# Designs tried in a protein design run: designed miniproteins, single chains, continued (3). Part 7

Each design is a single chain, and the fold is of that chain. pLDDT is the mean over its residues in the fold that is shown.

## One batch from the design tools (miniprotein)

Design m8222
Fold by ESMFold2-Fast:
Structure m8222 (fold): chain A 80 residues (1-80)
Amino acid sequence: MEEAERLLEEARRLAETDIVEATRLYAGAVQLYVEAGEYERAAEVLEELARALERAGRLDLAREAREAAEILRRKAEEAA
């Protein structure tokens, strides 16, 4: 999980200056959490990405990120 946290720190640093690169880093962190079975944490990361995308004016991508977060939250509940 240290690698996912490192990607998140880098994404947060870039979110205001390079939203495209920040989105790639956020997506990488989501992938690592999903592979680890940490669906709730992956959903939280997607919600953070959605807020960054909204601030950057990427409203359609923000909606997609929020929808993906909802799917992962349901998966977290079902996985127990």
Scores: mean pLDDT 85

Design m8223
Fold by ESMFold2-Fast:
Structure m8223 (fold): chain A 74 residues (1-74)
Amino acid sequence: SEADKYYQLGLEYYAQGKYEEAAKAFEKAIELMPEDHPRLAEAYFNLGLAYLELGKLDKAAEAFEKARQLSRKR
């Protein structure tokens, strides 16, 4: 799916240290994922990691909290 494509792009950018591009790719992946998508929690977690690398601490905290909430909805 397009969501999976953007998620994979985010992982590739993150691995390359391209954290701004990684964050944008994860944001796009999340936008395309329905709330019950099995990768949604992982996408938010990885978005948080990208924000953390960029020093965007408040945004990182929000993304990690969203990932935590989604993981508990199993």
Scores: mean pLDDT 86

Design m8224
Fold by ESMFold2-Fast:
Structure m8224 (fold): chain A 66 residues (1-66)
Amino acid sequence: SSSEIKKLEEEIKKLDKEIAELEKKLAELKKNGGDPKEILELEIEIGVLKIRRAVLKLVLKKLKEK
């Protein structure tokens, strides 16, 4: 149980870092008049990663409640 909790926490931390880096890249592209297609692709990628993170946080919460 503690090993599974640790793995989930580590995966969530990796997702937090990846999302932050992509959001930073998205902000720079929007500020500098970047390619609309690249902006849209980044927004979709960020959205997918945020959904994945939310699911993992729900699983982690349920494991900690047991």
Scores: mean pLDDT 86

Design m8225
Fold by ESMFold2-Fast:
Structure m8225 (fold): chain A 62 residues (1-62)
Amino acid sequence: SLEEAEAAKKKGEEAFAAGDYESAVKYYSKAVTGYAELGRHEEAVAVGKKYLEAKKKYWATK
């Protein structure tokens, strides 16, 4: 649902702000999938950019 996609986006943003890039990647991935399934293309693309940034940060610390 849209509410679940928005909740996942918020959790991803909170994790990213806390430096928990692993959790940020997981939550942003869920948000992208949720928005895409709802046909919310612009929102899926916006969160997708955040997902890629979180993924970049995650791999840089491994």
Scores: mean pLDDT 82

Design m8226
Fold by ESMFold2-Fast:
Structure m8226 (fold): chain A 59 residues (1-59)
Amino acid sequence: DEEFVKKLLEKAEELRKEAEKLKKEAEETGDEKLLLEAEELEGIADLLRAVAKYLKKKG
């Protein structure tokens, strides 16, 4: 489903941007929890991109 792939990529981009924001906040505040949350969001975004890439090649 092309629409599903598009939604996965959109969500991955949102999570990437949120992770960048959290990393900046962590750098400014020294809050290690924000850094860990940012890393988790980056990991999820990477997985969503990988799934979207796989589905695109199979569709």
Scores: mean pLDDT 83

Design m8227
Fold by ESMFold2-Fast:
Structure m8227 (fold): chain A 62 residues (1-62)
Amino acid sequence: MTKQEKILRLIGEILRLIGEEIDVELALEKGEISEEEAEERLEELRRKRKELLEKLKELDKE
């Protein structure tokens, strides 16, 4: 697997997580979930996104 392939896969995962964050915000606006539930889900998604960004930075060092 090339370095470029790894980078593109990580970018794809980050974009998917951003999409999930948008879905959570839309569900909150529709009243499908509580503010507490939305906050918990968003915190988890942001944590995952931070981890992927760190992996992307590690690949950039090589």
Scores: mean pLDDT 81

Design m8228
Fold by ESMFold2-Fast:
Structure m8228 (fold): chain A 68 residues (1-68)
Amino acid sequence: MQLSREQALEQIRELVLQAYRALVEDGDAAAADALFQQAFELARQNDIPRAELVEVQVEAAEELLAEL
């Protein structure tokens, strides 16, 4: 099942944010790697350009840093 671009970007953002939290808050690199892998595969399956993926990653990192 392919999502709309908007839905795919939203799910990618959630996965990236969860990955950052797993890495930074839990110290769980394995969980973070699995979540990043899911985000990257979702981006590939929905033809999300690398530029948009990078924007989502930056936004998620900024959100997490604001919580610290």
Scores: mean pLDDT 77

Design m8230
Fold by ESMFold2-Fast:
Structure m8230 (fold): chain A 63 residues (1-63)
Amino acid sequence: MEHYEKGLEYYKKGEYEKAVEEFEKALEIQPSKEVARNLALAYSKLGRGYEAAQLMEKYGVKP
């Protein structure tokens, strides 16, 4: 299973820390606004709002 798909699976299960790990790997391999948005959402679930905001700004994604 690709890292992006793994990240989505962990996010649906509420395992946000694991979702972040998989989304970070997905973004490194194939940068996209979609992956960046989902990673930012996972950061927000963990209370990492600053990291979420910086990532969204970097990739030009609005909430």
Scores: mean pLDDT 81

Design m8231
Fold by ESMFold2-Fast:
Structure m8231 (fold): chain A 91 residues (1-91)
Amino acid sequence: AQAQRDALLAQAQELIEQLIEVSRDNPSLVELARRLGELIQALAANPSPENIRQTAITMSATGIEVAALGNKEAQELFLGIGKTTDQLVAT
C-alpha cells in the first residue's frame, strides 16, 4: 500500500540521516550514505531492476565502510537501513 511504502521510505531516510551524523568525520561514508538515500528514494518511486541493482551495489559499498569504521551505532543503523529497504522492495 502507498501509505506503508511512504512510512518505510520515511524510516529509511531517518536512519540514513542518523548514519550521516554518526559518520560526519568520515567524508567517504557520508558521501555513500547520501547516495544510498537518493537511490532508496528512487527505488521507492520505481522498483526497476536498475534501481534495485544500483541500490544493492551502493548498499554493499556502504556496508564495507561501516564495518571498517568499527562503530556499533553505525553498524546498527546500517542494518536498519537494509531491513527497511528490503521491506520497501517487498511492498
Scores: mean pLDDT 86

Design m8233
Fold by ESMFold2-Fast:
Structure m8233 (fold): chain A 99 residues (1-99)
Amino acid sequence: SPFAPLPQAARDAMLAAVDEGIERIRKLAEEGKVSPEEAEQAIHFLELARKQIETGTLLDAAVALLGLVVMAQTSKSPEIRKVLREVADRVAAALNAAA
């Protein structure tokens, strides 16, 4: 059911993917490979997705995934797009395993 709580294994995998994505973007900003503003926007979005996954249902995770896919396609930085695509792929894999 889309309203069922996320299985713990799927939630843990999704949160790990998001947390690693945040750290990768922070490192890109630290190394001057992305603007601080673009990094802050992407990190803020990932933190919102994290909160939705942390206490959410399967539907909440699917909505977070959709947001990640949109951000991966629309972000101006190719480096940020790459990180967000990899996070989205890992979230999608965990969600598919949970369904």
Scores: mean pLDDT 87

Design m8234
Fold by ESMFold2-Fast:
Structure m8234 (fold): chain A 70 residues (1-70)
Amino acid sequence: MKKAEELEKKADEYEAKGDRVQATSWYAKAAIYYAESGDLEKAREFARRAAELTGSPEVERQLLLTVEDI
């Protein structure tokens, strides 16, 4: 899960800087990567985090649908 860890680190770095747009993008990428690796629980967690940062339930819904299709 080296790629997922890299994506998490990027998201955390941007969140720490207060860059919500970039943090959301990296959390979304982490969610998709976890889904592709079969870790649906982590994929859902990161999808929720991305949605919380954007304030958009549509983003969460799209990510969850994507991870369910993988």
Scores: mean pLDDT 73

Design m8235
Fold by ESMFold2-Fast:
Structure m8235 (fold): chain A 80 residues (1-80)
Amino acid sequence: SRVEEFLRLTRIALEEALKVAKNPEVRELLERALELVEEATEETVEELIKRLEELKKESTNPLAKDVLDSIIDGLKEALA
């Protein structure tokens, strides 16, 4: 499905981002986002979106917020 494909691509993108990220706060948020995405299935995408929105609210780093926004928006578009 479009959702399963987006989850797969997002996991790969987060893994690649973690390889180059040096800021500890950004790394922690990327690791948490990756864990949430890896545990998600097509049936739990709405819960994943909610948890990512909560993670975004807890973040003060603009780059981390932008990454989370991109994932949230992509998941919402895949569900439409």
Scores: mean pLDDT 83

Design m8236
Fold by ESMFold2-Fast:
Structure m8236 (fold): chain A 81 residues (1-81)
Amino acid sequence: ASPLERVQALIEETARRHGLSPEERALLYTVAGTAVRDVLAGETSVEEAAARVIAYFRRHRPELVAAVEELMARIRELLEA
């Protein structure tokens, strides 16, 4: 599977595990998906992408931070493998 397909699977699993709404799941795809594309394009590091995504959710959706931190840690492991 492509790195993007694996990231999509991680987003789906995180959304299911944390009971996220369809709107919250779509937000994870938009914010985390954009950050992952930047990493794959060589425009940012995985550390910078993870920090950016977590900071976004801490500012706008603090109730989702735990789910997002879990997701970004798993994405980091995937992309650094």
Scores: mean pLDDT 86

Design m8237
Fold by ESMFold2-Fast:
Structure m8237 (fold): chain A 71 residues (1-71)
Amino acid sequence: MKEEIEKEVEASLNAMYVYVSAPIIVREAAPEASEEQIREITEEAVDMAMAGASAEEALEFARRQAEEIAA
């Protein structure tokens, strides 16, 4: 039970960190990205964190999606 609660808390904290950080990363990597593209990438990155991915993995995903927009 305690370990399950700790995992849920970690996922929630990672998701919150990704929610704040992903838009910044996307805007920096793809300045031309629309607000809709930033929102969609952020939502996908948050979903990854909620599914148990690390914040680093979720933010790496957001950066790669932004680089594809910038290309």
Scores: mean pLDDT 81

Design m8238
Fold by ESMFold2-Fast:
Structure m8238 (fold): chain A 66 residues (1-66)
Amino acid sequence: MSKDVARLVGAVLLAMAYYEEGKPEEAAEAIYEAVAPYDEELARRAAEAMRAGKLVEALRIAEEAL
C-alpha cells in the first residue's frame, strides 16, 4: 500500500514538473503510466484532464484509482 502510494506520488510530481515546464503531453503520459496499472479508464480521464490544463481535476481522478 504505502510503497504503491509513494510511487504514484512520485509519478504525479513528475507530471506536475512536466506541466510546469509547458510539456502537457509528457505530463499526461506520466500520469497515465502511473494510474493505468490500477484503473485504465481513470488513467485515460486523468491524462485528458492534464492535457486540458485541469491539473487539480487530473489529481482528483488519479486519487480515485487507489
Scores: mean pLDDT 77

Design m8239
Fold by ESMFold2-Fast:
Structure m8239 (fold): chain A 75 residues (1-75)
Amino acid sequence: SARLEELRRRGAEALRNGDLAALEEVHIELGELAGLDPELVRRALEFTRRVAAGEALDPEEVEELRERVEELARR
């Protein structure tokens, strides 16, 4: 597909340039093509950034994300 090929090229360019923000946007769009909710992917990436920054995890936020993933899997 033309869209998948475009995203692969953008991802490769982002990796070459060390552009993490552009790489994250490519991941969000790849998730959308796979039928994932873009908001869910964005929240998962934000959660990963918070963990990498050494921030405390919010159990309620983790549980909400888990429930949304399970709802998607149930479809």
Scores: mean pLDDT 73

Design m8240
Fold by ESMFold2-Fast:
Structure m8240 (fold): chain A 71 residues (1-71)
Amino acid sequence: MKAAEELRRLAEELRDRSPQAANAARGGAEAAENGHYKHAALAARAAARLAREAGDERSAERLERIAKELE
């Protein structure tokens, strides 16, 4: 699933800048891989907020787009 793959990639990219955002994105990927799309969308939104708090607006925007796609 492309959304799950993108969430895992973002989790790796965010690992050093925001471990909290990385953990949320990884959780979203796992939820999406298991068919829990609404939970994955919530996790992606949480990751977006945490990425924005860490100063990574580009990752936050990407995470918000993924969340909308999963809903």
Scores: mean pLDDT 85

Design m8241
Fold by ESMFold2-Fast:
Structure m8241 (fold): chain A 69 residues (1-69)
Amino acid sequence: KEEELKEELEKLEEQIEKDPSAELYFRLGVVKYQLGDYEGAIESLERALALDPTYRAAQEALQLVREEM
């Protein structure tokens, strides 16, 4: 399970290098959160909102992650 999350993380980072999007940064933030990287999750979610400030799922995830810190 944890190894699958790490593989997903690497694939998301590769996709973001080619064509960054709010959805990809949101997914990256969720994966980092599940791996316990709260600071990395916050950074990724903030980047998602920088690309699309109206991305509700990223707004909700960011609040949840900040409450866990």
Scores: mean pLDDT 81

Design m8242
Fold by ESMFold2-Fast:
Structure m8242 (fold): chain A 74 residues (1-74)
Amino acid sequence: AFEEGQRYASQGKYEEAIEKFEEALKENPEDYITYEYLGFLYYKLGKKEEAKKYFQKALEINPNNTSSKNFLKK
């Protein structure tokens, strides 16, 4: 599921990528990297508030995640 999400994201298929990353979260609910990808994909779709929620979840799991922290500063 995670690898399929990365593949769809690289093709610009952001909605399909989100579906696969949500499947990956069902398997690994505390995978902060998957939350970070979901945040980035929602941002690409112009859904900034949803993106912030996912980046916040990634940061709750890994407070040293500089990518999510830097995004939330904006």
Scores: mean pLDDT 76

Design m8243
Fold by ESMFold2-Fast:
Structure m8243 (fold): chain A 57 residues (1-57)
Amino acid sequence: TDEVAVQLAVRYSGLSREQAEEAVRMAKEGASPEEIAKRLGISRSQAAGIITAARDL
């Protein structure tokens, strides 16, 4: 599931693989969309999508 979530974050948010791995890790640790968005310089909606992918996939 982690690899699928990472690949979706790369495609969905235009993140590098390293940034996508950090986003997935943060999502699994319970980070908010706001925290992920601020850390990676992406929108709140993109961060919410990553959270959904990381927790449901």
Scores: mean pLDDT 78

Design m8244
Fold by ESMFold2-Fast:
Structure m8244 (fold): chain A 92 residues (1-92)
Amino acid sequence: SKEEEINKFVKELARELKELIDKGASLEEIAEVAKKKWEEFFEKFPELTLEEVERALGLLALRLRLEIEDPEQAFQAINIVAEAAEEIVKKR
């Protein structure tokens, strides 16, 4: 189902971003990964609705807040993934 695929995407992206943050990756590197993962997801699901994108962002924000120990780093990651999604949606 689309719900299962969204949940899988959220889990995988949150894990990858946490790994990058733990390794001390730059904000630019984190943004590049977020953009690439969103592009791959949109290519796999070209009919993804705005509501489904917003749901994925909400779930990702919750997961990043729970899994990233530093609240400032969690906030930065959340902003990066939201901005990356918005840029791709505007180009669709």
Scores: mean pLDDT 85

Design m8245
Fold by ESMFold2-Fast:
Structure m8245 (fold): chain A 76 residues (1-76)
Amino acid sequence: AEELFEKGKEYFEEGDYEKALEYFKKALEIAEKEEPDSLKIAEILEAIGEVYKEMGDYEKAKEYYEKAKEIKEKVL
């Protein structure tokens, strides 16, 4: 999961938002299997939200930020 998350961040910094989403979603799938309801899942969801925000999809960005908040509230 960590390697996929870092690769997603690299693509995000390069402005390749489609690739960033691909790798963040792969990282999310693995994290959900390994550590359900973890802060790592919240971190990945926030990263996906940031990508959608940079793409101008504010509705999707908000959706992912709210999902991340829900996970954080369960863990903290």
Scores: mean pLDDT 81

Design m8246
Fold by ESMFold2-Fast:
Structure m8246 (fold): chain A 60 residues (1-60)
Amino acid sequence: GLGEEALKLAEEAGSELAKKAAEAGLRGDYQTAERLGVLGAIQGDEAAAKAGSLAAKAAL
């Protein structure tokens, strides 16, 4: 699913923030996944922004 895809993206990018966002989504903590994705966007971590967005969409 999208949660597993987000985790793969994080692992390929080597981004710890992206990995935390993906793991939050996989736990069903979609609010934390979204927040970490937003933080990634602010910090310029594109992988974290994408992973957070994908992990949050896993709720659907």
Scores: mean pLDDT 80

Design m8247
Fold by ESMFold2-Fast:
Structure m8247 (fold): chain A 113 residues (1-113)
Amino acid sequence: MGEEYLKRAEEALKKAEEIRKNAKSYVDYGQALVYAGEAILYAKEAIEHGDPELQKRARELIQKAADLGAEVAEEMGLTEYAEKIRENALKDPELAAGAMGDAAVALYQKELE
């Protein structure tokens, strides 16, 4: 169970990294944030259902996903969201993932302007 969640988290983070590397629009950066947030949520499930080794790997992945999301938010001028992501990644992963989702919505709105 926990290993399956960690694998899904790793796949989501890889997708976020690939999208960010090739990003050219606010929609692309928003998608990177969504996948990074998914990575955090799957990693949280891995912590709840994993042994101590899996929990350590999952926390490391949450930190990587949060760093990616915060960097994207800062690059797009969403500094308040970047702060919220970093502050909450390990203590409240759902709130950090929610902040990434909110930042993605803000970027989608910028694309429509």
Scores: mean pLDDT 88

Design m8248
Fold by ESMFold2-Fast:
Structure m8248 (fold): chain A 81 residues (1-81)
Amino acid sequence: MLRVEALPDGSARVTNLSGEPVRARVELYEDGKLVGSADVTLEPGEVGLIGGASASGRPLTVKVYVDGKLAGEATVPAVPG
């Protein structure tokens, strides 16, 4: 089980809440466009910080996939400039 958080600075935080290492694909979207992605391996209880999107002030959506299935999603609203 993963916890997924989108941050206003254009980064994502993904926490592995399972008892085993998890390999996950993280994708970052702004206005529905893919702006960043990473493949990460997280140990139990580990937090991965994934950057790659510039802090644009636009809504950020983070999608996390495990074994090709959507395992978590989070969205942060636009930040005023």
Scores: mean pLDDT 76

Design m8249
Fold by ESMFold2-Fast:
Structure m8249 (fold): chain A 83 residues (1-83)
Amino acid sequence: SLEAQLEEALKEAEEYFKKAVEAKAAGDAEAAKEALAKAFEALRKALELLKQARPELAEEADEALAALPAERARWEAEIDAAA
């Protein structure tokens, strides 16, 4: 179901984001950025699934999707600054 796929994509995004934070804390900028990329990929998938499952949220989802590249760049800059 779309709801199950959305839940799985959100859980995947959360797990990879957690891995990115842990790698950053360990001083592994490469692993942190790799995990961050996977987290944002899963989040993008979740937002696309949200648009399908909840069409009434499509505008909010599109706004969030449009913001993802800038948000990812901000996180990558923070990882680089901590390295």
Scores: mean pLDDT 87

Design m8250
Fold by ESMFold2-Fast:
Structure m8250 (fold): chain A 55 residues (1-55)
Amino acid sequence: GREEAIRRARELAENSPDPGGRAAAGMLLRDVEAGKVSAEEGLRAADEIERLYGR
């Protein structure tokens, strides 16, 4: 759900080992919180950031 998408984006923004991953996750967090990205899209984007930049 939305809360899970926000939680995962926040975790990646704070803890991703790659600065690019943290920046991407920070933008995703803002977009999900603002309702610009759906919960389902947010979760898919978080999974993509994690795959590309690491967890």
Scores: mean pLDDT 83

Design m8251
Fold by ESMFold2-Fast:
Structure m8251 (fold): chain A 55 residues (1-55)
Amino acid sequence: GAGSAEIVALGGAGGAAVAAAGGGDPQRKYEAGSRMANKTGSGSAGAAAGARVAS
């Protein structure tokens, strides 16, 4: 339902925003992107941390 979707959207948006904020500079994050993709944990950890803060 809408309520559940809204909660997921808030958590997801918060997680993504926190992950982006963590990188700070988008260009710097772009260079780190290759390593982050290879070290997937950074993305997963960031998303999890964001969700934790949101919930």
Scores: mean pLDDT 47

Design m8252
Fold by ESMFold2-Fast:
Structure m8252 (fold): chain A 60 residues (1-60)
Amino acid sequence: MGIKAVVIEDYEAKTPEELTLKKGDEVEVLEVVDDYYVKVKNLKTGEEGIAPKDKLKELK
């Protein structure tokens, strides 16, 4: 079960496993990787990757 979140700050991927995020994009959180990173799916592009948790705000 994924939760939906919105990107609150732009983020550029630093590695091939990370996902580039734009402020205002909606993502689905697929899995918590650690205290800093989550696996997400960008709902606009359909791409999956790892993103920093501090760039996301959970949607109710």
Scores: mean pLDDT 80

Design m8253
Fold by ESMFold2-Fast:
Structure m8253 (fold): chain A 59 residues (1-59)
Amino acid sequence: MKEELLKKIKELLKEIGEEKGLEILSKKFRVSPETLRLGIENKSFSEEALKKILETLEE
């Protein structure tokens, strides 16, 4: 359920702070914060990628 995963990711980014959350993800996945932000905004990530993002933010 991509929409539910995106909602949870956005909630956690708001809680952690979007800048800090994107930095954590950038370091974990070795992808720029801008690429991550755009992928979340444009809903372009796969469900598997979104699950990995959510798991990382919940650590």
Scores: mean pLDDT 80

Design m8254
Fold by ESMFold2-Fast:
Structure m8254 (fold): chain A 67 residues (1-67)
Amino acid sequence: GAAELEAVRAEQAEALARGAAEHVTGVPAETRVLEATDSRLVAEAVAGGRRLVLEYDAKSGELRVLE
């Protein structure tokens, strides 16, 4: 149902932000999903005192770093 799809989208947003932050810092990241829809994913990741906000547009395939 809709709740399961929202959970999957939230997991994808979290995984993208975590992977990016852990790649940059080399330490485990704590993530928070800000938006998870079928067209847009936005997540925050904090690792080693660094904060990243990532936006992914599913229609264009573009990944942007907002912060």
Scores: mean pLDDT 73

Design m8255
Fold by ESMFold2-Fast:
Structure m8255 (fold): chain A 64 residues (1-64)
Amino acid sequence: MKEELEKEIDSLENKARELVKQGKTEEADRIFDLVAEARSALYRGDFEKAKELIEKAKEVLDSI
């Protein structure tokens, strides 16, 4: 589970970097903030909070 969540976070971070290249910096910044919080939650062992933050980051990506 931890490795799976780390992979999702890394994937979202990479997608946010692509958004920066496209000039969508506001959306990218929101995703970066959410994935940073998700990593923090994951390091604390708070898998439920990490999942919640990952889903919020996906919602930002889907709104584009």
Scores: mean pLDDT 83

Design m8256
Fold by ESMFold2-Fast:
Structure m8256 (fold): chain A 70 residues (1-70)
Amino acid sequence: METIMKMAEAAMYEIAGAVYKMLGDLEKAKEYYLKAADLYQEAAANSTDPALAAEAAAHAQAARAAAEEL
């Protein structure tokens, strides 16, 4: 459950990042994408389920890439 809760929290930050990007606030968008990436990475590291760990790691990489593109 900890992995799923962390992924849900990360998803909320990712959505916030996307919203700020749409508003043109690239600084806030980057901040929220990096927060999402950190939470996804934590979920991946703490998961004993390889499928959830892989999914969380993929989301972490995508969120980090989104932040780097801003």
Scores: mean pLDDT 83

Design m8257
Fold by ESMFold2-Fast:
Structure m8257 (fold): chain A 82 residues (1-82)
Amino acid sequence: MVRVSPESVAGIKAAVDSGKDAVVRLEFEGPARNVLDVKVSGDLDGTRAALDKARQVLEGLYPKYAADIRAELDRVVAEVAA
């Protein structure tokens, strides 16, 4: 299954919680293994937009895993919002 590393999720949450813009390294594990540097805004809506851009890039590289990539990024947004 496609997963975002716990370190990447923690970095996004720290940026959102601090209200500061940050560049976070998104590390994807599993069959769609990749690393993307993403500029997240210090708010949840900006973070959703940044993760959607990352989703589009990764789905283009790994179209077979598009559903798994989308589900994992939706999970990351929910975890960051908690």
Scores: mean pLDDT 82

Design m8258
Fold by ESMFold2-Fast:
Structure m8258 (fold): chain A 64 residues (1-64)
Amino acid sequence: SLEAEAKKLIDKYAEAIKNGDYDTARKLRQEFMKLLAQASPELAQKLYDEYIKAAEKALKERFK
């Protein structure tokens, strides 16, 4: 499903951020945003909120 694919991209994005691999993170973000463009507005908002929370958590873990 689109939701499952988007969540896998969020997980990979968080891992890339934790590893300081910002080039991979940028590419994963672009792919994630392309999937959001295909989602309903409600699903896109939910997935985007999950993405932001995952990004914040990954950044905090990277700079501990």
Scores: mean pLDDT 85

Design m8259
Fold by ESMFold2-Fast:
Structure m8259 (fold): chain A 83 residues (1-83)
Amino acid sequence: SLRKEAERLIRAAEEALRRGDRERARRIAEELIELGERLKKEGDLETAIRVYETAERAARAVGDEELAKRAEENKEKALKEKE
């Protein structure tokens, strides 16, 4: 399930950040954005918002401002679509 995948990737992102693994954190942030798009297609806006939020935090933590902005923009769009 996409929700279980989201839980695993969120945990993996937090682990990578805690360990200072910047390259892994960046890659996971990109994976979270892709997962967020899949979650939106299935109507799981709540989980999509959570994965975008984690991606934004991870991207900012590693100094990737472009990736952070992309995650933030996708999060805001998902929030506006939420009923």
Scores: mean pLDDT 87

